Designed miniproteins, single chains, continued (3). Designs and how they scored, part 80

Each design is a single chain, and the fold is of that chain. pLDDT is the mean over its residues in the fold that is shown.

## One batch from the design tools (miniprotein)

Design m10765
Fold by ESMFold2-Fast:
Structure m10765 (fold): chain A 57 residues (1-57)
Amino acid sequence: GMAEAARAGALATGNEAAAEAGERGVKDKDPQAAYEGALAEGSPLGAAAAGMGARGA
């Protein structure tokens, strides 16, 4: 599903903390929190993947 896609995208950037933040955002249905969590870990690509996954886009 979208949570798995967001996590996989973040993990592909080598940032597991960003992947966890993205997954939590999807579970809480909060794409903004997923995006911000991934950005805070310094992974812009992971943040984009997490944000898209959380929105279901």
Scores: mean pLDDT 61

Design m10766
Fold by ESMFold2-Fast:
Structure m10766 (fold): chain A 55 residues (1-55)
Amino acid sequence: MTTQDLLDAVKNGTPPSEIGRMLLENPDLLERAQFISEQVGISLETALRMLERSR
């Protein structure tokens, strides 16, 4: 799975639970998204979108 697959799912309005499952298949991206989510107090979905924009 690629970062592109996860971002496409987010753009298509995939539920947070399904996005969580996709992140479990990519531990590096999951770790970064969780870190941002916990530190900033935003949803995992929002953290993933921020990672895409800063890439």
Scores: mean pLDDT 65

Design m10767
Fold by ESMFold2-Fast:
Structure m10767 (fold): chain A 91 residues (1-91)
Amino acid sequence: KEELIKRAEELVKEADELYQQGKFDEAIDKYWEAIRLYDEAGDEEKSAEVARRLVDLLTEAIEQNKDDFDKELDYAARLLGAATILVASES
């Protein structure tokens, strides 16, 4: 359990750095992996925190790729997934 949380923390840090570099696809993958690890560890609060971060990133990625339909569609689908986690955590 402690190892899952530690790995998730490292993934969030890596994802934040990738996000700052504009590497949205890589950052999204790292955030989703962190969400899965926090969920597996039973840390729903941290999972929701990462999902909120992912929603912010996906919103920005959609705006910056609005001329690329395939990327917008992929990011929009991932955004719906992250939003679902947030709704579940607040219900």
Scores: mean pLDDT 78

Design m10768
Fold by ESMFold2-Fast:
Structure m10768 (fold): chain A 88 residues (1-88)
Amino acid sequence: MENVERFKEIMEKMQKIVEETPGGEGERKAMELFIREATREQIEAWLEEKVKKYGNTPEQQEMAKRLLEEYIKAIETGDLSSAPPRAP
């Protein structure tokens, strides 16, 4: 129950970031927030819902899952650090 409220708060913050940041950058920032704040179970549930939305067959669902997993990995490797603004 509590995790559902937490998930809704994360989703609302993501929507606000997308609305506040035009030009597609907000989508990446929203995903960074989601991956940082959400539990692994919530991330997996989100992936399953997106896969079902974009895939109508098992083959399409496998492709959608792979693309979404690659997208999440790109966000994780690109900008999930408290390191200096200009890392390496």
Scores: mean pLDDT 64

Design m10769
Fold by ESMFold2-Fast:
Structure m10769 (fold): chain A 74 residues (1-74)
Amino acid sequence: MSEEKKKEIEEAKKQADEGLKEIGKELEKHRDDKEKRLKAVERMLALAEETYKKDKEYGETLKGIAEGIREAIE
């Protein structure tokens, strides 16, 4: 793997972590609003899909978390 590829993976993980923190705050803010929480999960799934393209393992982890949250809401 090239040095550039390693940097891309590290950057993708950092961006995913920051996005996940923002989505987590939305989930906490809207605990009593099922519809808004489901929209936050959709954003998390989109983030997981984007992360998966650069880091398959981390993308799979994020998708699992999002699916678990969705099941808990539904």
Scores: mean pLDDT 77

Design m10770
Fold by ESMFold2-Fast:
Structure m10770 (fold): chain A 66 residues (1-66)
Amino acid sequence: SLEDAEVILEIVRKKGITQEAIDEVAKKTGLSKEEAARMLAAAYLVLQQDPNATAEEIYEAIKKAK
């Protein structure tokens, strides 16, 4: 969801793609750790291209990473 994308964006900006980030995303969104890891990776790639990417842009990337 867009709300999950907002959580993922906040956490990836603060913690990157770390075990702590994966665990926090899984806890806050209810996603599996495997799904959280994939979604964090998708968000990270978007931020590498555009550091100012919005939650909506992250959400579109996450939908493709499912």
Scores: mean pLDDT 82

Design m10771
Fold by ESMFold2-Fast:
Structure m10771 (fold): chain A 75 residues (1-75)
Amino acid sequence: MERLKELEEERNRLVKELQNKIDELSKKASQETDPEKLEKMREEVIKLIEEQGEIIRKLNVEIGELKNELLREEL
């Protein structure tokens, strides 16, 4: 039970951190007029989504497996 909550909290924290970083980059991009710098900012967002998205995906798999295990124990 506690382990599942910890994993869900960690996932939610990472999702929130990713969203906050994307929002910060989006705000900077809205103020930026240099197309080269805008491209670099877009690349940074893509990289963050790819790297953090993979970690979040792995956590979601572990959470799903643990939920399925707990469900089987109730049967």
Scores: mean pLDDT 79

Design m10772
Fold by ESMFold2-Fast:
Structure m10772 (fold): chain A 75 residues (1-75)
Amino acid sequence: SPVDRAERVLREMQQIVENGIRNNWSAEEVWKQLSPLVLEHHRLIGQIEDPEVAGRLSRRLQGLLDQVARTWGIK
């Protein structure tokens, strides 16, 4: 389902962020890995019929992107 795929994409993005922190990656390196997954997550959110579920997943993505901004100073 698009919900299950969006959950997996979020988990993959979380792993990328954790690996970037652990291996002291640059902002550019982290964003090269995250950008295609952010686009895929947005596409999947558009396929979710339940607006509450879509909203929850969108807020989780925003939380992850806020963490990236704080960690690497991306505005």
Scores: mean pLDDT 85

Design m10773
Fold by ESMFold2-Fast:
Structure m10773 (fold): chain A 87 residues (1-87)
Amino acid sequence: PVTKLSDEEIKAQIDGLMSTESLPLVDKAEGLLALAKQAIDQKASKETLDYIIKALEEVLEELKKDPSVPQSVIDKVEEMLKELKKS
């Protein structure tokens, strides 16, 4: 069972993913997607959801420029952004 994260812990994990230059872009995207799903499921604050949206939009721009990234990863990020913006 996944333990609930505080809004502060979610933001800290996003900061960790975004600041880790050695982390593969696909792994960064998958980590952000997992945090986004967790935030939605636990009804995180609007501020936290907006923080996730910003991180996902930044990663999406990088993913679109990398030809080694599977289209399925790009599609997942775009779908998650739509869900977050509807919330």
Scores: mean pLDDT 81

Design m10774
Fold by ESMFold2-Fast:
Structure m10774 (fold): chain A 69 residues (1-69)
Amino acid sequence: MAEEQRKQAEASLDEEIAEWVARLKATPLTPEQRERILKRFDEADKKMKESPELELTRRLGDAIRAALA
């Protein structure tokens, strides 16, 4: 039963990440803007080592890097 709730929460997070990625792909970004976005998530990833609560930020950052690569 607990696993079912986790699966639903995971699906919701994946959907939110997909929406964010779709917005980035729909918006024509300059190379400078892409670099700034990537830097923001790289910095957040470094800080997440101190705070497990920021794991969502790391997952979002990984998805954005993959979308912009």
Scores: mean pLDDT 66

Design m10775
Fold by ESMFold2-Fast:
Structure m10775 (fold): chain A 65 residues (1-65)
Amino acid sequence: DQAHRSGAQVAVDVIRRLGDVADVEGELLPDGRVRVFIRPKGSDTVTILLLDPDGNVLSREVVPA
């Protein structure tokens, strides 16, 4: 989706800002939410961001990888 403040656009911004220091992957959910996985290079943890379709952060969790 090409709307401003979309979850996909926030995911792209995270990839752009962290791509040199973390592995970043986005997943589009069936309801339009976006899940972003951020794994810092050399880390045993993954940060999971859940974004709504407008790009607002609904949750932020850190889980063991």
Scores: mean pLDDT 71

Design m10776
Fold by ESMFold2-Fast:
Structure m10776 (fold): chain A 98 residues (1-98)
Amino acid sequence: MQREVTELAKELAEALVELSNALLANSPASDIELQMLAGVLDLVAAVILTLGEVTEEDIDAAEKVIDQIETVAPASLMPKIEELRKKLEEARKKIREE
C-alpha cells in the first residue's frame, strides 16, 4: 500500500512539473503571471516529493493554481490541464479510500 501511495506522489509531481514546463515554453518572458503560476506548480510538486505522500491540501492547492492557469493559458494547453485535473480527482479518491 505505501508503494502505491509513493507512485501516486511521483505521478502527480511529474504531471505538475510537465504542466509547469509547458507553461514556461508557451509564455513570453514578460508574462509574469504564467511564470509565477508555473513556479507554484513546481513548489507543490516539490512538497509532494519531499513528503512522499499526497494530501488533500496538496490537491486543493494544485486545483486552485490550475483554475487560475485555465483563465490565462493558451488553448493548446487545455488537454494537459484536463489530464492533470483527472489525475488530481483520482488521487483525491484514492486518499479518501483505504
Scores: mean pLDDT 77

Design m10777
Fold by ESMFold2-Fast:
Structure m10777 (fold): chain A 57 residues (1-57)
Amino acid sequence: MKKAFVVGLPDKEKTLEEVIKAIKEGNLSLDEAATVLAHQFGISKEEAKEILEKKLK
């Protein structure tokens, strides 16, 4: 599989930090942020949501 039009090698920690910041600033809902993380990390939306909830503590 080739995904040349998607960011090739994202820094997972940087992506997670930016998503958390956007939630705290009110720019993204938890559901929207979970969708973004699920897509970027290749995990389920449920798993991404759980990660975000733990980080937002």
Scores: mean pLDDT 72

Design m10778
Fold by ESMFold2-Fast:
Structure m10778 (fold): chain A 88 residues (1-88)
Amino acid sequence: MEAEKANEEARKGGRTSAESIIDAVRKKANEALQGTKEEGLKIIKELRRVARALRAAAEQSSPVMGEQLQKAADEVEEIARKAEKEIA
């Protein structure tokens, strides 16, 4: 559900949607660090789903929007990777 909402927001394109998604992802990563290790790992898996959804959206978008969505996906994966390392 979280991943699909972030993907839908990216496709709406009327705002800096990539920036909005990255902000939401950073907040979720912080929540993962404050909860139990088990719940944190579940959040990290959802963040990785968001990155995959953003890449899929990039392939269906204009070249300019696709580039922004691809960069957002890369940033989401990096945030997820750093949070997972901190939880472990």
Scores: mean pLDDT 74

Design m10779
Fold by ESMFold2-Fast:
Structure m10779 (fold): chain A 71 residues (1-71)
Amino acid sequence: SSEVAQLQRELIQVESELGILQIKRWVLKQVAQKEGWTPELQKEISDIDSRIKDLSAKGKKLQDQLQQAKQ
């Protein structure tokens, strides 16, 4: 159905954004380990963690909606 197709596209977009944020988080942690932790770097990682949390919640909601639409 068109509903299922829309939910699948939104889920792919959320998963792609999560992947990018996880890579950025990893890179920033590597920088911190080599060059030292700064308040700016801690804030940037914290902001990424908040975005990951929000996107993960959105992804779960989309997965639940997709599961219901398939039934």
Scores: mean pLDDT 88

Design m10780
Fold by ESMFold2-Fast:
Structure m10780 (fold): chain A 97 residues (1-97)
Amino acid sequence: MSKETLEHAINAVIAVKRDDVKSAVKYATEALRLSPTYNEEVLDYVVKNLKSKKDKDRALGIVTLLGSVGIPVSFEEAMEMLKMSDKEIREFILNKT
């Protein structure tokens, strides 16, 4: 995975936790487009879930986003990330790479 893809993925998750939907969608889109497994259905699924006000939907979006860029996280780990600080999210994702 490129450093650019990783930074976009981290920034997307942080934006989701901050309820910054516009930035979350922007960064998730850029991360997915840089992925060798880029698929429009995956992009649409991620964007739809990250726009949801439900934490469970946002967590599903995070799982799919990070998995698509080669960072496997569980649904439970994604739910925990929504409660983390920006620094904790960054450190957690970097420890998975």
Scores: mean pLDDT 86

Design m10781
Fold by ESMFold2-Fast:
Structure m10781 (fold): chain A 85 residues (1-85)
Amino acid sequence: AVEISAEEAAALEAANAELRARQDELLAELGEAVRAGDAERVARLSEELTRVALEAVAPLPELQEAVRAHMEAGRAAAIAAAEAL
């Protein structure tokens, strides 16, 4: 078992909150890009979102592969949606 101090727990929670905030920001921008039909912007934002998601699961290599596959499927769908508009 890993015992961490209250300060260490707070620091880890703050770091996770920052990653989640960045992910939420990118998701909002991605939604706007899809609605605007901007496939190029969708592709760029999806790539950044994938990087943030992989960073969040970096300590678990097995989850990195699953996250990458999930994000790639989402990216393809978002680009297709933007191109259809």
Scores: mean pLDDT 73

Design m10782
Fold by ESMFold2-Fast:
Structure m10782 (fold): chain A 74 residues (1-74)
Amino acid sequence: MPSREEVLAEVRARLAALAATSSPGVRTVLDWMARELERAARERNLSPEEIRARLAAVEGLVADTEAWLAARRA
């Protein structure tokens, strides 16, 4: 099973990939979310499954936010 650190590294990589295709505003939020997930994992000793559940929630929010921002900026 992957360790918490391995899952956090995967989350950071996935959020960075999302940021590469995202608007600057979303990129800033994604960087903040990645840092918050790392802090929560440390402070609360989150399991790999809990970290993955949080990532899934962020991915859903990002998809909605990108569509909304694209409509508002264009």
Scores: mean pLDDT 73

Design m10783
Fold by ESMFold2-Fast:
Structure m10783 (fold): chain A 94 residues (1-94)
Amino acid sequence: SLLDEAIVDEEELRRITAALARLAGLTPAQVDPTRYSASAALDALHEKYPQIPIQDTINIAASLAVGDVDTARRILLESASRIGRAEEAERLLA
């Protein structure tokens, strides 16, 4: 149903945002718990790991903004592979 689809999308968005925050080294207290804070996590991730292309963080942000969680997840896993944290990212997204 449409209601079930909306619930699944919201859960996936929360999971991706939490994974981004953890990879960026942000504590839960540094992430707004009442709002979608993926942009802050992406900024922190790029600052901590400049080897991740800025275009990857832009593409993750753009995908999340339109609810394209599959594309955001794919790019996040590719970015995590660049920094040697692919297995951690896969566990965070599970």
Scores: mean pLDDT 73

Design m10784
Fold by ESMFold2-Fast:
Structure m10784 (fold): chain A 62 residues (1-62)
Amino acid sequence: MRVTDESIEVGMAEIVVGVARLLASKGKVEEAIEFLEEMAARMSGEAKKILEEELERIKKEA
């Protein structure tokens, strides 16, 4: 039953991305990067990929 549970992890990853973007917009770029790295280390599959892509994006903007 992992197929249905995966969508919940992806949803959580999207929320994490939103929080990281909010932190970056307030000048807390390093906090956003640390948060994304910590969450990516705990996730797998598509959710981890989403967080790693956002991590690269924030580092590019910093």
Scores: mean pLDDT 77

Design m10785
Fold by ESMFold2-Fast:
Structure m10785 (fold): chain A 79 residues (1-79)
Amino acid sequence: MEEAKKEIEERLKEIEENQENFEKVMESGGKIAKIVREHPELAEYAIKKLEEVAKKASPVGKAVLLYIIKEIREMKEEL
């Protein structure tokens, strides 16, 4: 649990540092989505953190982050 949250936080930090790098944001976001698939209880936590990062992101970074948030929300609804 706590280890999974730390992994999400590390991926979020990478996204914040690489907001203009589409490929890196997509890769880190994909890793967060994978963690949420393994730990569905973290979906709300991940969404909240991704939304906070998206508010500060460039237009391209924001679009990618919103796509990842949508994917996580859809995964939660399938459960």
Scores: mean pLDDT 78

Design m10786
Fold by ESMFold2-Fast:
Structure m10786 (fold): chain A 74 residues (1-74)
Amino acid sequence: AMDPARAEEYTAQGEEALAAKDYRTAAEHYARALDLDPRNGRARFGLMVALSQMPDSAFRRELAARLAELLAAE
């Protein structure tokens, strides 16, 4: 079920982590926000930024694939 208010809270936590340059934590928070509201534009944009700053890893590849699926659904 969608929960836009909780998604907004995770998005805010992602933005705080991004400001601290903790890109992995930011990506995790944005991914949780998108679980609750897949159409949250701020969480989508934040996840793109966080992933762009991360080195290649299984974690990064999985989240990048998930973001690509969400964008393809538009």
Scores: mean pLDDT 85

Design m10787
Fold by ESMFold2-Fast:
Structure m10787 (fold): chain A 80 residues (1-80)
Amino acid sequence: EEARQIAVEYAREKYKDNPEKAKLAESEAGGLARRNPDIQTEEEAKELADEAIKRVENYEELSAQDMARVRALLDAGDAA
């Protein structure tokens, strides 16, 4: 899954100094790439990563309670 790996690495690099945001961006980019398996090019992978980055930035507008829900969903998706 070359496109997924490119998207995840691009998103992670954006937030390398913030491990919480890096983890959210990595998970979001990975999820988007899995839902779009037709994405094959580096250009398309970077567009997915940009979407994941926007989602992570939108998380800053959420309440602490909403952020806790997001983390719970990410953990549940990883464990189940």
Scores: mean pLDDT 67

Design m10788
Fold by ESMFold2-Fast:
Structure m10788 (fold): chain A 63 residues (1-63)
Amino acid sequence: SARERKERERKRRIEEAERYTEELFDTGLPLDLVREEFREYAEKTLGLSEEEIEEIFKRVLER
């Protein structure tokens, strides 16, 4: 269904955002710069909401 397709695409974008954030942490940048770079990428490239961005960032930090 259209809803199932939308859910799969959203999940894929979230997984991409998580991978990108992990890669940013590997560069050795300060947390504030990682957060800003991740937010810009996730918002402008992946189309994620601020709420989703904060949840993803928290999840990666809690690993």
Scores: mean pLDDT 78

Design m10789
Fold by ESMFold2-Fast:
Structure m10789 (fold): chain A 67 residues (1-67)
Amino acid sequence: MSEEEFQRFVDSLIEAAKAGNMVAVKAGLHEASKVLTPEQLEKLIEEMEKAGAPKEAIDYGRELLKR
């Protein structure tokens, strides 16, 4: 994934989280876990937490890192 694609993906998940669309956030994180490295996925979770994403989304992302 390019840096530009990564940033667009991060922005999309943050917007979904702000909209309260937890289904889209969890689906996006699950797909990200298949494509991103563990380090990139951790960075995505950090950016979402920094943007104020709900604990449920952050916990789900952290659980995906343990796979």
Scores: mean pLDDT 78

Design m10790
Fold by ESMFold2-Fast:
Structure m10790 (fold): chain A 140 residues (1-140)
Amino acid sequence: EEERIKAMEETVDKFYERLKEAVDRVLDELASRLPQYADKIAQAREEADKILEETKKKVKELMLNFQNFDDLMEIMNVVSEGVVKIKEIFRKVVEEAMKDATPEQRAELERWFDELSRRLDAEVEKIFNDFLKEYFEKLK
């Protein structure tokens, strides 16, 4: 059904926009904390955007063929893998900053990034739950 495809695509696009906003907030905090690493943060943004676009494409394909709970688990896995890869990209930027840091500065950067990572995970969980609610309300 054409209307269902359109509603699905609009729901995935909204999910992607919210996920990108969450990722952009982390990048903005990295840029604020580590202004001397602006070039590496810009590269991390480009790499994160590519992962987000690939995640969006995979989620749309899975949603077009959605039939049962196993498909939902696959969508959850695709989103989870994307977020893990994005966090690894961000961690590499923080690790570069740690190379020239004192032991005290390294410990502070580690705690700060762990907190930032936890906030991103919580925000992604909320965004994904909102996505599922919107999808099942509109299309079921």
Scores: mean pLDDT 85

Design m10791
Fold by ESMFold2-Fast:
Structure m10791 (fold): chain A 93 residues (1-93)
Amino acid sequence: SVEEIREQAIKNVEALIRGLEGLLESPALPEEEREFVERLLETLRRTLEVLKDESLPPEYVKRINELVQKLMELPISEQAPVFAELEALLAEL
């Protein structure tokens, strides 16, 4: 169901946020990656708020879940295109 997809997407976004916050605590993280991770975190926190909005159409819940799953599967160096798609999707809302 859409509600099950929403609940899973929320859990996945929360897990990504925790992982990225942990990454920012590393003094060895390159500056360019730090800036990218900070931008991604801001977008993911916005994504979480959007997913918690019960008025969000089912099609957006599904699309957000697909993009979040892709982010979870990719290394940081390959996440930029998926991140751009997520930002573009949120800009439509």
Scores: mean pLDDT 86

Design m10792
Fold by ESMFold2-Fast:
Structure m10792 (fold): chain A 91 residues (1-91)
Amino acid sequence: SLREEIEELIEELKKDPNNEEALRRLTRLLTGPRAYEAGKIMAELDPLLAYDTLTFIGSMLPEDEDIKKGLEYAKEKFEKSNLEEEQSRFK
């Protein structure tokens, strides 16, 4: 499934952030026919990695609507995650 493929690619990138093959495969998913769905799944699984990855791809494809939508979704998830972490540190 798309979700399983994205989860495997996220785990590979966590092991080696310079894994060119994993980045290449993930870029194909994030720019393919299911780009928005793939971006949303990635943002749900790892909002920080999704935000960084979509920002990078978006710099290459600034007019891609699916990348823009995925980036906004990842940004919201990332910002919420950071706020919850900061609150936990001060409890």
Scores: mean pLDDT 74

Design m10793
Fold by ESMFold2-Fast:
Structure m10793 (fold): chain A 65 residues (1-65)
Amino acid sequence: DKEVTILTTSISLLAVAEGLRVRVEVKDGEIHVHVEGGSPEAIERFREQALELGKSRGIKVNVYE
């Protein structure tokens, strides 16, 4: 899915910008992001942005620590 690919790429770039290490998986049209480390403040900013981006495109985004 083109939209899922674009969103996954955008989320990965957001993680890099926040200095986070993440692992991204796509399953059943949903995006699953596993955060491997980072400050709580950076993780919270990333989570808010990733969820908002998913909501704007109608794709479910799940963020795990």
Scores: mean pLDDT 84

Design m10794
Fold by ESMFold2-Fast:
Structure m10794 (fold): chain A 72 residues (1-72)
Amino acid sequence: DEEHKELIRALKVIKISFRERGDERGAKLAEELLKMLKEGTSIEELIKFAEEKGALNIARALRSVSDQVKRH
């Protein structure tokens, strides 16, 4: 699934970005979301989880990637 592959890529990039900035909490959250996605959690549930954790930037990124893949 192209959407699934793009979401994995986006979360990996987000995780690296947080680590480069020294944001270990953000990196761990991105890592947890990656694990959930690989374990079969839906994109909608991942977005809700990120929003519940206050990670609105991650939630927006996931929604944007999903929308872009569906358009192409």
Scores: mean pLDDT 78

Design m10795
Fold by ESMFold2-Fast:
Structure m10795 (fold): chain A 111 residues (1-111)
Amino acid sequence: KVSGITQEIKQEEDALAEEPTSELYMKLAERYLSLGDYAYAKRYAQDAINMAGPEDSDALTLLGEAYWHQGNLEEAGKYYRKALEIDPKNGRAGNNLMRANFEDPGMHLKI
């Protein structure tokens, strides 16, 4: 089934088929995350981790964001923590962890 696949994603997928690299998996994960296709974003981020090893802080952050958007806050928090263990300066993971870890849906309590 097609879930809003664009021409740019098709080109990245074709590139991945010719030369699979962790960088191309990450690029596709970012593209699908931007389109709201979190299942594909999660798969490509996981493939990047499997290829590069568990120390890819950016791939762990994207995987966490995909889990967050799918409503799996526990897994999202786990991957954001791992990303920060690898790169404590990863602001994207840090900001996302604040939202996932002990922040309720009413973080500001006034909306």
Scores: mean pLDDT 73

Design m10796
Fold by ESMFold2-Fast:
Formats: C-alpha cells, structure tokens, sequence
Structure m10796 (fold): chain A 67 residues (1-67)
C-alpha cells in the first residue's frame, strides 16, 4: 500500500469513521509513520491489529498520543 492510502486509512480511523482490520495492519503502520508517529507506536498498532483482528479509532488515537 502507498503512504497516501495508509495515511487516509489512519486519518479516517482517528476521525471515528472506521476501524483498522488485521488485513490493513501494514497499511496502517505506513500511514502512522507518514503522519509523524514513532516507529514504536506504528509497530504497536500493527501488532495489535494482527493479534486482535481489529484496532478501533480510539485505540489508534491512544497509541499515537503515547508515541
């Protein structure tokens, strides 16, 4: 996935418009990095999506704030 596609995915999730499913975990990681998140925060989101099957926009916001 492109950085633009990942950034849109993360932006929509942070706005409460969607959750991030496990199949989009890598796109979300790329989007978080493009949005200025730390590599640690981006990887934590990716791991959580793969382990739980989904990350909510609220969870993504919390990970961005912690990173």
Amino acid sequence: PSAGEGARLVGDALAGKRDIPAEDAEAARVGMLAGGASPEAAEALRQKALETGRVSGAEARELMAAG
Scores: mean pLDDT 79

Design m10797
Fold by ESMFold2-Fast:
Structure m10797 (fold): chain A 107 residues (1-107)
Amino acid sequence: GAKQAAEGAKGAADGAEGGARAGEKGLSHTSSMSLAVGSGAGTAGALIGLKKDKSEKAKKAAEGALKAAEAAKEGALKASQGKAEEGGKEAAEKAKKYAEEAEKAAK
């Protein structure tokens, strides 16, 4: 339930951090791929969480995971447009915040 959603949100944050680091090195394609993988992890975690548990805690954790996934997706789009350093950094900061909110909701 909520734990799976929080794990997905952490995956989105980890993917976005990887994307930010790749962007700093000028690796725009690697940055975009890392951010896209993170977005997928956040979305999958939210969906799995909601399938197992429909409690308010699970819903709130899933909302955090979906927001983290959306931040990673926006970062991936910016990376594909040659703005990997900026997009990766913004995505990492937002996804980390939403992952922390999802973890707190899951407790």
Scores: mean pLDDT 83

Design m10798
Fold by ESMFold2-Fast:
Structure m10798 (fold): chain A 68 residues (1-68)
Amino acid sequence: GPVAPETVSFKDLPKEQLPAAIDAAVTLAKDNGADPEKIERLRQEAEDALARGDYETALAKIKEIFDL
């Protein structure tokens, strides 16, 4: 059957929630006055990763946006 990872909390986020997570991270970063250029680059990378089905990369980019 499919692997049920219990490794890290970021892996527990369902793929269906990733687009919403990207939007939330971008909104929060903008509200906090983060650099718009950095936000846009990370958003593009996250969306590109999602388009390829690379959910781990998308999550990493979302976390990086939150860290701004």
Scores: mean pLDDT 73

Design m10799
Fold by ESMFold2-Fast:
Structure m10799 (fold): chain A 48 residues (1-48)
Amino acid sequence: DENFQKALDVVFKTYSDPNTRFSMIGRIKDALKEGAKTVDEILEKIGL
């Protein structure tokens, strides 16, 4: 969950729009399910 929280912090600093934030949270979850093990891998998979 530490990598998930760090990715959330980056998303919330990057996007202020609630709908975009919610969409990006879903992408973070998908990245983790696909085997992303680091914050950098999560951010790369969601396009940051």
Scores: mean pLDDT 81

Design m10800
Fold by ESMFold2-Fast:
Structure m10800 (fold): chain A 96 residues (1-96)
Amino acid sequence: MEELREKIEAGVEKFKEALMTTAGLDEETAEKVAEVMKETYLLMLELVERSEREGIPEKEVALEVARYMIKKLEEVGAPEFLIEKARELLEEIEKL
């Protein structure tokens, strides 16, 4: 658990830096977007464990995770290009 948390935190921090340096987001917006990605990843881990216990198809888990991410990105006022990329991911999952 602790090692996975440290990897998630490191990934989130690196993603926040990329949002600020490459995408030109301000620190507050980058922090909110990075937090959404962290929450989305933790939800994915929980739903994968539930899927294994309850026999839920992996595609259904992926769709729920993608929809959650889009909703949270919209709620925090993420830039349209990030929301568009999240919607593209949802469309790719729907084609599986």
Scores: mean pLDDT 77

